# Designed miniproteins, single chains, continued (4), part 71

Each design is a single chain, and the fold is of that chain. pLDDT is the mean over its residues in the fold that is shown.

## One batch from the design tools (miniprotein)

Design m14447
Fold by ESMFold2-Fast:
Structure m14447 (fold): chain A 100 residues (1-100)
Amino acid sequence: SQEELMAQAKAIIAQMKADLTALVEAGAAPEELLAVLRSGLAQLQKIAKDLSEEDLEELQRLLGEAVAEVLLQIPDPATRRALLAETIRGLSAINAQQAA
């Protein structure tokens, strides 16, 4: 159901935020942050193809908010830019699936 898909999407976003926050606090390498982000985005992409347009907009808003909060915690500007670029790429891929 759409409700179950949205619950799964919200759980993935919450887990991504928690994992990324923990890695930032631990001083993890940018490659580790990008790996977590890519994994989460791939999971969301699989769900997003079966979401309504309304639920897709909600997913994109929640993902954007979670990533923005993580980016504020990252002191290195280059790492922030890399995560932002990867997020934009992931959102673009999700939107392309809906257009197909």
Scores: mean pLDDT 86

Design m14448
Fold by ESMFold2-Fast:
Structure m14448 (fold): chain A 87 residues (1-87)
Amino acid sequence: GPTEEDFEKILEKLTVEQLEIVKNILRTAKSREDIVKEIKNIYKKYGKEYASLIAETVAAARHLLRVKGKTREEILQKIDEHIEKKK
């Protein structure tokens, strides 16, 4: 699965808008079904490539939370750091 370094590299590729979308999904989604619904909405609005990038980023974050013992606060802080660098 994705490492912390892999996640960092994914965040470097995202725009501020894409990082905000990922942050919102991670903050608001209560279930896997909620995530799938959000990704389907992104697919309809922005297309497959955009939706795939968001889905990959969310999946990497969730792997770090579930498998690597990272906290939600640590993941959100990392996303916020990338948003600030890109402003």
Scores: mean pLDDT 85

Design m14449
Fold by ESMFold2-Fast:
Structure m14449 (fold): chain A 91 residues (1-91)
Amino acid sequence: SEKDKLLEELRKLGFSDEDLALVSTLTVRQQQAILELLKKNAPKALALLFGLTIDQIEKILEVLRKMGAPEDVIRFVEAVLNFMKTMEELD
């Protein structure tokens, strides 16, 4: 399945079985966003994140923190989340 292929790519990046089990509960789009974030493909990651709900992005941030993702990646997701929350408050 598409999820199985994404989990295989994440495994190749050095994710543990415990981390992969956590990611396996996420949607395909959330998994794709995590992959692109870790590859530091900012434009692709941004496009994927804007297609997610605030709750889905918060879950991505939680997963990235638990995995010990690079600080720049964590800060990027936090900035996107804060921007989306601000836009929602303006509606």
Scores: mean pLDDT 83

Design m14450
Fold by ESMFold2-Fast:
Structure m14450 (fold): chain A 89 residues (1-89)
Amino acid sequence: MTPLERLLSRAVDVAIRLAEKLGDEHPEVREIALEISRVRADFLNGRLTPEEARRRLKELLDKMIEIARKYGDTDLVAELERIKAELDA
């Protein structure tokens, strides 16, 4: 598994956990989880270049960090920020 594949898988896991906590009250969270799952699937199927996958993942991570921070989930914020830091390295 490449570093980017690992980051995408971790981001999907965090997005699902956020959607499980908040998705009933905030359907936008489920939409973000679906978008990141599509980015991962498209990357694994060769439909996205590594550059495009990184760009889209970064945009989705920023949205998830904003939502998690707004709702006070400090553990998810920390995990998302770690994924983003690894993506920027």
Scores: mean pLDDT 82

Design m14451
Fold by ESMFold2-Fast:
Structure m14451 (fold): chain A 58 residues (1-58)
Amino acid sequence: APPAVRAKTLDEALEYFADRIRAGEEPRFEELIKGTEAGHPGVAEIMREVLERARALV
């Protein structure tokens, strides 16, 4: 896939998470990350990075 398509998808995901954080849904994402960490720590780390970047937008 072209890099521009990937960049747009990431931006859309970050905006989505930022909106959900503003709506008070952040604890739900933190619980999902915590659950993922036990079986897939690498995936949990990526999810944590995305959430932290989304927090910077709010």
Scores: mean pLDDT 71

Design m14452
Fold by ESMFold2-Fast:
Formats: structure tokens, C-alpha cells, sequence
Structure m14452 (fold): chain A 67 residues (1-67)
């Protein structure tokens, strides 16, 4: 749907503000799902392949800044 495409674009734009995180976009989306990314905890983000604590914290900071 158009709403899903908008949400996907918004998440991609947020990840673009975090240096190099766009390359992990598919891992994040496939592991958590788009709907869960905005409400994900640092612990949940750390379960995503190639996303460690430092990357999870940067992603959450970018999401919070973009709200």
C-alpha cells in the first residue's frame, strides 16, 4: 500500500542519517519488520545480523531525532 511505501521510505531516510546504516536496512526490515522498527528496543535491534550495541544506539537516536 502507499502507507507501507511511505513508512519504508521514512525508515530508509532515518537510516541514511546514520553513517553507513542503509546497507543494513534489509537485515533490519527482514528481522524485525518495518512496523516494529520505530518501537524496537536496543536489545531487539541488537538481535539483527551485523547490528551491534553501538549501531543499535545510533539507529534509535536517529529514530528519536526524526520523530
Amino acid sequence: SQEEQKQEQEIAEILLTVEGMVKYYDNIVNHLGIDNIRTATPEELQTVPKVGKAKAEKILAAIEEHK
Scores: mean pLDDT 68

Design m14453
Fold by ESMFold2-Fast:
Structure m14453 (fold): chain A 74 residues (1-74)
Amino acid sequence: SAELEQLAKENIDLLNSLIESIQNKDYETTKEKMRELYAAGAKDIVKKIVSIMKETMKPEDKAKLNEILEEVLG
């Protein structure tokens, strides 16, 4: 939707930091950036990005990312 596109544009630096932290398996930074994005109202964008990122991840990394997602986003 136009609202999700605008919200993504407003949070592009945080979204890039989130993606980079996941790629680097820096899960402490991942938690921090997820919390910041959640506070900014970007929960649905985070869920979509995480879903896409999980497609190329090992099972153990997917499990860790799922734990973080549940902890931070509920």
Scores: mean pLDDT 82

Design m14454
Fold by ESMFold2-Fast:
Structure m14454 (fold): chain A 67 residues (1-67)
Amino acid sequence: SEGEAFIRDLLAREKDPRVQAALAEVLRVYREHGKEGAIEFIKKAIEKNKDHPDVVAALKEVLERLE
């Protein structure tokens, strides 16, 4: 729930729809697969979103908090 609360707080403060979509996916994966599943998902999502620096920055912030 601590990791979930952090992701929810970031999502609530985010204004970019693409970053919101990425954070919402992380939240879904965290709920379904827990912290470890979310970490693995985020690492893959960072690689897939290399051309979107704002998305990568938000994903890295979540990754650092969960690790």
Scores: mean pLDDT 86

Design m14455
Fold by ESMFold2-Fast:
Structure m14455 (fold): chain A 76 residues (1-76)
Amino acid sequence: MYVASLRITAESRQAAERAVEAARRAPGVVGVEAEVRGNEAFVDVTAEDEEAARRAVEAARRAPGVTAVEAGILPA
């Protein structure tokens, strides 16, 4: 398993929440733990493999209204 830790910055709280849901729905994602603070989200994604973790990060980055994503991926 891998964990992707994301800091998402978005245009609005709703956009941040949508980005979290985009990451949650990515193929190979097993679990998501998220905290939304204003227009930012702090997200830990647990994924089956490194490719699934990268797909979750990309899903968040491509979500409408997202302005920035900082991410780190580590073996779990």
Scores: mean pLDDT 87

Design m14456
Fold by ESMFold2-Fast:
Structure m14456 (fold): chain A 78 residues (1-78)
Amino acid sequence: SEAERRERLEEALEELDRLLEEYSDNPVIQAIAEFYKEYIEEQLERELPQEELEAKKAELDAFYEAHREEAEQEAARL
């Protein structure tokens, strides 16, 4: 339902806020988390059609996975 969709987006936003607070000194993790948060906030505000929401989520997930690997590699070098 739309209510469940909004609830999950709000839960994801809260989790990202937690990550930003926990990794405040890690600029790569902060950049990725902020990017993800901005996208979720836009999704929440715009109430996009289901198809557009699913397409943008797939793009976001792909971007997150690619940059998460990079962030983990950078963290391992510190």
Scores: mean pLDDT 69

Design m14457
Fold by ESMFold2-Fast:
Structure m14457 (fold): chain A 91 residues (1-91)
Amino acid sequence: MSEIIKEALEKIKKVAEEVLSEVSDEYLLNNPEEKVIEDVMDKVTTSEEMKEMYKKLIEAKVSKEDWKKLMEEAAKIIKELVKKRREEAEK
Protein backbone atom coordinates (compact mmCIF):
# COMPACT_ATOMS: atom_id res chain seq x y z
CA MET A 1 0.00 0.00 0.00
CA SER A 2 1.09 3.61 -0.57
CA GLU A 3 2.36 5.62 2.43
CA ILE A 4 -0.76 7.81 2.44
CA ILE A 5 -3.02 4.74 2.81
CA LYS A 6 -0.87 3.58 5.75
CA GLU A 7 -1.15 7.07 7.32
CA ALA A 8 -4.95 6.96 6.88
CA LEU A 9 -5.15 3.52 8.55
CA GLU A 10 -3.05 4.75 11.50
CA LYS A 11 -5.40 7.76 11.89
CA ILE A 12 -8.48 5.49 11.72
CA LYS A 13 -7.03 3.21 14.43
CA LYS A 14 -6.17 6.17 16.70
CA VAL A 15 -9.62 7.81 16.36
CA ALA A 16 -11.40 4.45 16.83
CA GLU A 17 -9.37 3.77 20.01
CA GLU A 18 -10.30 7.25 21.34
CA VAL A 19 -14.02 6.69 20.54
CA LEU A 20 -14.01 3.25 22.21
CA SER A 21 -12.23 4.63 25.33
CA GLU A 22 -15.16 7.08 25.82
CA VAL A 23 -17.90 4.45 25.27
CA SER A 24 -19.53 3.07 28.44
CA ASP A 25 -19.45 -0.63 29.38
CA GLU A 26 -23.28 -0.48 29.62
CA TYR A 27 -23.56 0.64 25.98
CA LEU A 28 -21.15 -2.10 24.81
CA LEU A 29 -22.98 -4.89 26.70
CA ASN A 30 -26.53 -3.72 25.81
CA ASN A 31 -25.92 -3.41 22.05
CA PRO A 32 -25.07 -6.10 19.48
CA GLU A 33 -21.47 -6.13 18.18
CA GLU A 34 -22.59 -5.12 14.67
CA LYS A 35 -24.31 -1.96 15.99
CA VAL A 36 -21.23 -0.98 18.03
CA ILE A 37 -19.01 -1.46 14.94
CA GLU A 38 -21.40 0.70 12.85
CA ASP A 39 -21.58 3.46 15.51
CA VAL A 40 -17.77 3.54 15.86
CA MET A 41 -17.31 3.62 12.06
CA ASP A 42 -19.75 6.56 11.82
CA LYS A 43 -17.91 8.50 14.56
CA VAL A 44 -14.51 7.79 12.95
CA THR A 45 -15.61 8.75 9.41
CA THR A 46 -17.28 12.01 10.58
CA SER A 47 -14.37 13.10 12.85
CA GLU A 48 -12.33 16.24 12.07
CA GLU A 49 -9.16 14.11 11.84
CA MET A 50 -10.77 11.95 9.13
CA LYS A 51 -12.06 15.01 7.23
CA GLU A 52 -8.44 16.25 7.03
CA MET A 53 -7.28 12.77 5.97
CA TYR A 54 -9.96 12.49 3.24
CA LYS A 55 -8.75 15.82 1.82
CA LYS A 56 -5.17 14.44 1.69
CA LEU A 57 -6.36 11.21 0.01
CA ILE A 58 -8.30 13.19 -2.63
CA GLU A 59 -5.29 15.48 -3.28
CA ALA A 60 -3.08 12.36 -3.65
CA LYS A 61 -5.58 11.02 -6.28
CA VAL A 62 -5.97 7.65 -4.56
CA SER A 63 -7.51 5.07 -6.96
CA LYS A 64 -10.97 3.52 -6.42
CA GLU A 65 -9.25 0.15 -5.77
CA ASP A 66 -7.01 1.70 -3.08
CA TRP A 67 -10.07 3.42 -1.52
CA LYS A 68 -11.83 0.03 -1.40
CA LYS A 69 -8.78 -1.60 0.24
CA LEU A 70 -8.56 1.28 2.74
CA MET A 71 -12.24 0.83 3.70
CA GLU A 72 -11.87 -2.98 3.99
CA GLU A 73 -8.77 -2.64 6.23
CA ALA A 74 -10.47 0.09 8.29
CA ALA A 75 -13.48 -2.19 8.86
CA LYS A 76 -11.15 -5.00 10.03
CA ILE A 77 -9.32 -2.66 12.44
CA ILE A 78 -12.56 -1.33 13.93
CA LYS A 79 -14.04 -4.84 14.27
CA GLU A 80 -10.90 -6.07 16.13
CA LEU A 81 -10.88 -3.02 18.44
CA VAL A 82 -14.62 -3.37 19.21
CA LYS A 83 -14.20 -7.09 20.00
CA LYS A 84 -11.27 -6.40 22.35
CA ARG A 85 -13.11 -3.52 24.10
CA ARG A 86 -16.23 -5.68 24.60
CA GLU A 87 -14.10 -8.48 26.12
CA GLU A 88 -12.58 -5.94 28.58
CA ALA A 89 -16.09 -4.62 29.46
CA GLU A 90 -17.27 -8.13 30.42
CA LYS A 91 -14.61 -8.37 33.18
Scores: mean pLDDT 81

Design m14458
Fold by ESMFold2-Fast:
Structure m14458 (fold): chain A 85 residues (1-85)
Amino acid sequence: MPSPMEVLVDQARQLVEEMRARLAAGEDLDAVESDFGERMGEILRKAVLTRMMTSGENSQHVNQQMDQLMKILDEAEDFLAAQRA
C-alpha cells in the first residue's frame, strides 16, 4: 500500500491537474487560485503532521516526499503567476 506521504504527493499532483483543467475550461483565475490554495494548504498541513510523527529510518522517505510536495507547489505557483502575465 502507498505510504501516507505518497498519498499526499499524489493528491497534490491531482489537484494541480484539476487546477490546469479548470483554467483551460475558462474558469475565473482568482476563484481557481483561491480554491487551489485552500486545498493545497490542507495537503501541506497533513504532510507537516506526518513529518512531525516520523523519526529514525523512515525520516529520509518522508523528507524526500516533502521535497517533492514543495516542488509541486513551487511549479504550480509559477504556472499561476504566468497565467496572470
Scores: mean pLDDT 83

Design m14459
Fold by ESMFold2-Fast:
Structure m14459 (fold): chain A 74 residues (1-74)
Amino acid sequence: DEEELKRIAENLIKFIEEVSKYLPKEEQDKVRKKIEEARQALEEGNYREAFKIAMEAASEVIDKHPEAVGKAEA
């Protein structure tokens, strides 16, 4: 279901944006580029690609910066 993938991708992007506020600047720049790629895929209607990019970015942030995730959810 492409519409479901779109919604999940949108939610993941929003989550990553919130977490990125608590990351070091260098990591924020890397994450911002991934968010831009995912948003471009959404604008082009490539929901599966947007979901893939967003999921990869989210998993990387969770793995490398769990403390930033905790701050974003506080």
Scores: mean pLDDT 82

Design m14460
Fold by ESMFold2-Fast:
Structure m14460 (fold): chain A 65 residues (1-65)
Amino acid sequence: SMKELEERFKKLREYAESLGAKIVKEEGDTVYVSLEGFSEREKAIKFTALALYGISLGLKVVEKE
């Protein structure tokens, strides 16, 4: 349902914000995040965590600079 999808987006959004990621947009089943201001190593670690959490929620995570 739309309500269940909204709850999954909320979980991913809260996790992204906790990692210091900026939500650029949400479209379909995809969350676009920016990790601007972090080192390449920090970006890799944070994006991997977000991508894996997204998979667990049935959502896609895409990095957008």
Scores: mean pLDDT 87

Design m14461
Fold by ESMFold2-Fast:
Structure m14461 (fold): chain A 69 residues (1-69)
Amino acid sequence: SPVLKAQEVVRAFEGIPAEKREAAVSVISMAVKEAGGFDEALVRKAMDELELPEEVKEALLAALKEALS
């Protein structure tokens, strides 16, 4: 499942602030579910809503693209 894969990637991603991790798992996995897989625009929108640091956004986007492609 792309959704379960996304949840695992986000939970394991060390760069996400601990206080935002569960919200990130929820919001990013919802974007993946809506797209039926990896959609860069929806994932970027989800990361923007979470107010993640820019370096974290780019690294997490790359990790999700690799895991879900």
Scores: mean pLDDT 84

Design m14462
Fold by ESMFold2-Fast:
Order: sequence, then C-alpha cells, then structure tokens
Structure m14462 (fold): chain A 87 residues (1-87)
Amino acid sequence: SAEELREEILRLLEEIREIAEKEGLEDAVKTVDEMIEKVKAGELTVEEAERAAKEVAHQFLLAKSPRAEEVARKLREIGRLVEELEK
C-alpha cells in the first residue's frame, strides 16, 4: 500500500540521518530532514528524490565515509520506493 511504502521510505531516511549525524555531515542531515518533511507532506517527487539523493551521496563521498556504500544502497532503495509510490 502507499502507506507501507511511505513508512519504509521514512525508515530508510531516518537510518541515513542517523549515519550522517554520527559522522558530523550537517549538510547531509539538512537534506535528509527536508526529504523526511516532504514524504510526511506527500510532496516528495521522483525528480526531487533523485536530486536530493545525489546531494547526500556526494556529501558522504567528499567526507570519505566508510559507510558511503551502505548509504548509497539505502538511497537507491528509497528511489525505487518513491517510483512505486508515484505509479
């Protein structure tokens, strides 16, 4: 259901937020918080999710985070779920 898809997207975003906060990536935390608010409002589009995901992934790569691949995997799953939600 659309509700189950939103709950899974929020869970993945909150996991990424926790990683970003623990690693001191303030810009990534801000971008993820904006994505969370848009999901809660029912306003996160595929295009916005793709743009925000690229920004978050870029922050983790610039920081040379050991968790960059884990975060990239979570962002890819979020993209898949957002596409399903817009069908």
Scores: mean pLDDT 88

Design m14463
Fold by ESMFold2-Fast:
Structure m14463 (fold): chain A 65 residues (1-65)
Amino acid sequence: PPPVPSPEQRETARRIMDEALAAIRAGADPDAVLAQARDRLRAAGLPEATIDGTLASIRERIAAL
């Protein structure tokens, strides 16, 4: 089974996602923001499956803007 993220890791992922979406809405390059978000999620020690899920959510929300 994949490692389950801790409550602290889930909160960190949500914060990074919210900050990434805010940056993109402010006119930042989506590719650069997504790359930075991936690096920040990895630095926070999140499981790769959680990182991939978070980035997929960001991409989906960008497509809805």
Scores: mean pLDDT 80

Design m14464
Fold by ESMFold2-Fast:
Structure m14464 (fold): chain A 77 residues (1-77)
Amino acid sequence: DELKKKAMEELKKVMGDVVLLVRNAMGYSAEEIERKTEEAIQTARRVGEQVPELKAAAEGAVELARKAKALSLELQR
């Protein structure tokens, strides 16, 4: 139960961080965007591996982070 609560909070944080990154895309370098989104993807993947009940949500967070990376980099052009 506590592990599942922590995993859910980590996943919520990943999604929130990804939204904030897109909103503030112009304030980051391309390298920072790549680093932050890769960290988000790695965290979401770990959550899905550790808590199978959250695997679908974690996969959704990974896709959100990938799309956020592409959008953030495009906004800088």
Scores: mean pLDDT 82

Design m14465
Fold by ESMFold2-Fast:
Structure m14465 (fold): chain A 89 residues (1-89)
Amino acid sequence: SSGVIKNPFTAFSLYSYTTEEPNRSKVTDELVKRLGWDREPAEKLVDLVGRLVLDKPVVTDQDILDAARQAGLSLTPEQVREVRKILGL
């Protein structure tokens, strides 16, 4: 709904992807572990969603699905919810 990130920690973590590599790596590791993906597509999804957060005030489920397609991933609605939780969206 409103274009404000509800969790201030999420804004900090996403901002830190450009300056603090460990945050990107930790999020990527969690995606690989929980969703059973290969590391390369998971890293590409994290990078694409990170760009969307900077470009748009709100990242929608459709934005995540479109980013996943660009990364070579197919997501179920359950997996979209899991990605949102891991990224703190």
Scores: mean pLDDT 72

Design m14466
Fold by ESMFold2-Fast:
Structure m14466 (fold): chain A 76 residues (1-76)
Amino acid sequence: MEKKEKIIKILEEVMKHLTPEQQEAFRRTLKEVEKAESIEEAYDIVSRAATELMPHLTPEQRELLARALQEIQDIV
């Protein structure tokens, strides 16, 4: 599904700006997204992971992640 592939690409872009520890957590989220049976499920997985990660991010990383979530929401 093209929308799901777009979501994965957006997440991969975000990962470039994360620490190695944060990337490891996000990589697990990417695997869950790949296994999601619907685009709605994929969005729910990403949204949950982002909410848990956000308190541990810098302000710049939070802004980047928030923008990525908005791009994903616009696709869903």
Scores: mean pLDDT 78

Design m14467
Fold by ESMFold2-Fast:
Formats: C-alpha cells, structure tokens, sequence
Structure m14467 (fold): chain A 74 residues (1-74)
C-alpha cells in the first residue's frame, strides 16, 4: 500500500509537469487532460497513504501543481 501511494504520488508529479509544458505551448486540450490526471493521481496517493507527513507532502504538491498549470495558461 505504501508503494502504491508513492507510485501515485510520482504519477501525479509527472502528469502536472506534462500539463505545464502543454499549457506553455498553448495546447489547452493536452494541458487539461494531464491536469485532471495529476489531480486524480494525487487524490489516489492521499487515500492510499497512512503517513500524515507524506499526505501533507502530497497535498502541497497538488496545490502547487494546480497553481502552476493555471499560471502557465495565463
């Protein structure tokens, strides 16, 4: 279960990175797809973890990822 939470967390980070790159290139459709994927993976990681410290880290990554995608689209 810990491994699954870590994998979901890493998948969320990768998806947000792809969303940000797509947004910077004006590819709004691809940015939206990866933004949704990143958010879903971050939520999965939160639900899978029993570690309060790791959950806080995932929540911070979720908020930062969403903010960066929004900023890249502006």
Amino acid sequence: KKEEAEQAYQAALGAFDKAIEAAKNGDVRTAAVYSVAGRLQAVAAILLTDDEEFRKKIEEAYREGVKRVDEAEA
Scores: mean pLDDT 82

Design m14468
Fold by ESMFold2-Fast:
Structure m14468 (fold): chain A 68 residues (1-68)
Amino acid sequence: SAEEVLRALQEVMDKIAELEAKARAAGATDIDFSIEDNKTLVATATKGDQVQRFTAELSPAAAALLAA
């Protein structure tokens, strides 16, 4: 339904914002987003020679939205 799609989109947006906030708090100058195992949102945060990963698990609906 449209309501489920909107909830999934809001979840994705909220988790991207959460991971961006964590990466920036760690001092990241560059942030790359990817999805792993069709369920885990990954932010790869780079600061000079240092690389740190932050992850957030997606609901099945949110993961399906990103896979489409």
Scores: mean pLDDT 85

Design m14469
Fold by ESMFold2-Fast:
Structure m14469 (fold): chain A 99 residues (1-99)
Amino acid sequence: NEVLQKISEEGEKMRQLILEALEKVRASTPEEAREVVRETEERVQQTVDEMLELGRQAGEAAYNHALAVSESLQYLVNLLRKAAESGGKFYDQAKKAAS
């Protein structure tokens, strides 16, 4: 299914973006880390909204797949935020979950 594949590809791009954001956060000041998190959250949310709309138009199976990918990405974004706020332990957890 072309739509399911597109949702998976967009999800994978966002997972890679979150991994890149984690590396930036590790090397950043607290102020820079907050900006990286904000920009990453905005980009991921935009892609989630686009995937859910695509899924909604394509039918139940595509929508359920978009929901699952979106939930996974939101979990990773929450770990990214915790890593930026507290450092150390959450960084390692986030990197393992995203890889």
Scores: mean pLDDT 85

Design m14470
Fold by ESMFold2-Fast:
Structure m14470 (fold): chain A 76 residues (1-76)
Amino acid sequence: MSAKLGDDIKEVLEKMGYHPTPEELEVILRLIDPDRDGKYDEATRKRVAEFQAEAGLEVDGVMGKETADALLGLVK
């Protein structure tokens, strides 16, 4: 697991009232950070934007509440 990206996503989710398990967080990271480089880089942003488009959300490449809720819905 990439420490920095994982910590950043966990913090965002916790601020929104979610408490992801390590397993849920790993699935989310595998989906948005397939390179496993631990950075929210251009590739990760593009992957998030692709997910947002498929989920019918605003495509901005940023992890917001709607994007986080949709991702957690996949790992429940």
Scores: mean pLDDT 69

Design m14471
Fold by ESMFold2-Fast:
Structure m14471 (fold): chain A 58 residues (1-58)
Amino acid sequence: MFLARVKEDVPAVGFGNPAVKKGDLVEVTRVLDDGWVIARILETGQTVVLPREALELL
């Protein structure tokens, strides 16, 4: 697992996924083979699924 920063605003997607904002810090817990990642938003503790391209590794 590793820390990453959100590079651009990502709107809420289906399945109850929360929206994230540019500058949010997330902890990537799992990388999916389709270019998506499962991450935990550090500020809220919520789990979110994001495209890998939206994240900057720290």
Scores: mean pLDDT 75

Design m14472
Fold by ESMFold2-Fast:
Structure m14472 (fold): chain A 84 residues (1-84)
Amino acid sequence: IAEYAGEEGMTPEVAAAVEAALAAIEALLGVALDTAEAVEAAVLALPEAVQRAILTGDTSGLSPAEAAAARALRRALLLGAAAR
């Protein structure tokens, strides 16, 4: 995960987006994201369509839960990059 790369630019908005992304992934995969390693494993275990949606912003064909996870994670990444 890119957790440490954006720490300097961690605004309340970025923090809320990261929390929402982690909660959405945790709900989608049914795993506890208690460590950075667990988060990395969960992100890598996301379906290919969800990973594509994170990169492109296109949630077409995804379930509501998959689309929510993809949008939340994409938002967290974009806000983190903008805040650097």
Scores: mean pLDDT 69

Design m14473
Fold by ESMFold2-Fast:
Structure m14473 (fold): chain A 94 residues (1-94)
Amino acid sequence: SMDDKRNEVLKEMAKKLSELMKKLPEEVQKKVERIVLGMLTRLSEAKTVEEVEEVFKEAKEKLKEVLQDYPEIAKEMIEIVEETKKKLIEIFEE
């Protein structure tokens, strides 16, 4: 189902982001975890492509702010987020 495909894509994103978070100090990890959890919750409930795009836009802005001192990790996390956005939009357009 579309929901099964969406859940698999979100689970893959969460796993990849978790691996990168391990490279961050504990205080920064907690901030990133809150952003990722909020993103996952909203994306699991999203009904339109516009809702998906808004969630990813907000999450990327928050990640860039929180990871200001970690530009290499920020870049890798944003790349994962952008690839996930692409996959989710394709699922919604099926």
Scores: mean pLDDT 86

Design m14474
Fold by ESMFold2-Fast:
Structure m14474 (fold): chain A 76 residues (1-76)
Amino acid sequence: MSAQQALDQAIQLARDGGVDEAVQHLQQARQAYEQGDYVSATQHVTEAARAMVDAGALSPDEAAALATRVSNALVS
């Protein structure tokens, strides 16, 4: 999975869940990734996953799996 594909899938999942805060964080993660700021991109992915748990869209385990999958794609 490419970084762009992982981010696009995560953004779609956040939109489907109606978690606007997570969509905003994932869009910031995409912008940071495009600028080569992988640290900020990974931090925004983590904040998006947290927002999805807080909204009840994902369980903590599902959010951790999503954050790991997206972060691995960003650094690969």
Scores: mean pLDDT 85

Design m14475
Fold by ESMFold2-Fast:
Structure m14475 (fold): chain A 100 residues (1-100)
Amino acid sequence: SMEELLEKLEELLEGLKLGLEKLKQAIADGNSEMAESVKIALLGMLGEIARILEEMGLFEEAEKIRKIIQEMHSASHEEFAELLEEAIEFVEKVIKELKE
């Protein structure tokens, strides 16, 4: 249902926020192994968000997330964090619009 898909998006958004905090900490600590592990998890969560958006019929929104994912694959740790912040802000806006 649309309610179940929305709930999953909200859970994934919280996971992205927690993952961003972990990524920033790993970068600050110089822990490249932890940074890479967190980045893999975040990419998986973003892919799931794009799939849920597609299931909702939000194809333009899904495509925007997929383009961010594509940019993330060639990004530095710092660039990845910036792209993730952009993705979080975008998903928050989409969720807000879906609740109105």
Scores: mean pLDDT 91

Design m14476
Fold by ESMFold2-Fast:
Structure m14476 (fold): chain A 86 residues (1-86)
Amino acid sequence: MKISPEEAAKTVEEAMKLDGREAVRKAAERLGISPETADAIIRGMEESGLTPAQGVAAAVASAYREGKITPEAADEALRVADKLQP
């Protein structure tokens, strides 16, 4: 069963309470993304100076590409990530 839009939003809210690396790792774990994909996103954040919100958004996009979440869940999660940007 794919994660609901409400659960996806809650996942982003809880992840955004953590430091950048841990935010991405928590979002990836909850959304069912592989640890290898999560590590690639974290490396991209460190190399490009991306914010935790941008890293979490990348994790949401990866979950959608891998078929782990619905378009509705991805949209809701990205809306929450945008709202919580510094």
Scores: mean pLDDT 79

Design m14477
Fold by ESMFold2-Fast:
Structure m14477 (fold): chain A 85 residues (1-85)
Amino acid sequence: MAALEEVASPEVVRETIAELRAAVARYRALYEATGDPRWLALAEAAEARLQRLINAGTQNLPPVLPQLVLEARAFLADAEAAAAA
């Protein structure tokens, strides 16, 4: 319970949204620079995660929010590792 509340804290949600917005911009820029469809796929995935988090924040669905944050953070970690390679 406490761990899920920590994950879905207003600060963590806000930081995750900011990171997803930055990821979308970064991956779209990489796609424009390289033409590699891998970056387009990552940008689209980040956009979908961002939209879902924003939508959850406007709905009365508190139990869903921690799971969406965890999924988004896992995606960002994997995407950053791929971008660094």
Scores: mean pLDDT 73

Design m14478
Fold by ESMFold2-Fast:
Structure m14478 (fold): chain A 84 residues (1-84)
Amino acid sequence: SEAEEDRRLYEELKEMVRLHQEVLERLRALYRTVGREALSAEQRAEIARQQALIRKAAEYANLYVETGDKAYLEKALEYFRQAV
């Protein structure tokens, strides 16, 4: 039961991280297309911060898959929550 719930949570976290990374990639592609005048310096900094947090979440999610250590799953969720 506990292990099954952890697996469901992990899969949901992976999907959410993947979707957020896709959204950020689309936003970066739009930024590259429209140019610097479309985004303020504050907006660019915020996107960069969100991207860094989502990358950290993905890194910890991968470590959880590799090791089975739930501490990595907890860290992944923490970084993901900070990104939203």
Scores: mean pLDDT 75

Design m14479
Fold by ESMFold2-Fast:
Structure m14479 (fold): chain A 100 residues (1-100)
Amino acid sequence: DEIVKEAIEKVKEIVEKYPGDLEKVLEEIRKIVDEMKAKNLPEEKQKELLLEITGILSGISPSTLRALHRAALAGEPTLSPEQQAALDAIKARVEAMAKA
């Protein structure tokens, strides 16, 4: 979907513009998410966009994030405790932003 691709490119530009400023990055990304909701983007596409955002912010590809989620459901070790805590913190912030 072209709309999701354009949103992802805008997210990448925001990350490059505000390196190391997670709060500012999330503030700017929220505007993009709100724009996508206003355009009535389907729920499945909204979930796809949030997964891509989480990947960009964590430095992990979306395909790897999906694989990690499946492995976690199976009880397989995936990341170090420190890496898992960092990823979970980013996921929580992205989900909180999307709900606001």
Scores: mean pLDDT 73

Design m14480
Fold by ESMFold2-Fast:
Structure m14480 (fold): chain A 74 residues (1-74)
Amino acid sequence: SKEEIFEEMRKLIEEAPVSEEIKEELLAGLDKAEKSTDENEKKAVLDTMVMILSTYDPETAKKLEELAKKFLEL
């Protein structure tokens, strides 16, 4: 379900080896993506989150990208 994928993305971000400031930014993005009714906005926000995370932790960013794709396909 979308809810289960959202929780998986949240946990992934919380466990990422990045600063609390970056975690807060990513979690705010995740909340915005969940609440958006515009599929283009959801995709843009999730793509931005993956890009941000990829500059700090490319491995976790790849996992986030996979979850984001699965979320958008539901």
Scores: mean pLDDT 83

Design m14481
Fold by ESMFold2-Fast:
Structure m14481 (fold): chain A 81 residues (1-81)
Amino acid sequence: SMEEMIKLMSELLDERLENLDPNAPQSSAAERAALRAAITAAVDAQDLERLRELMGTVRDAAGVALGLEVLSEAVARQKAA
């Protein structure tokens, strides 16, 4: 369900934020675009396992930021429905 997707995404983003290495190599714009597209597709499909796998690839602050943007968009869509 969308509620389960939102809950999982929130929990995984909090976990990643707490464990970020500020000196981690920065992701490229192309890598972030691909990750954002994949996360959006997983959310749209309500694929909890795929979402968990994709969130596991988030390594930098920019990756957390795009995850938060997708989470915000999902919450807004649920609220509008």
Scores: mean pLDDT 81

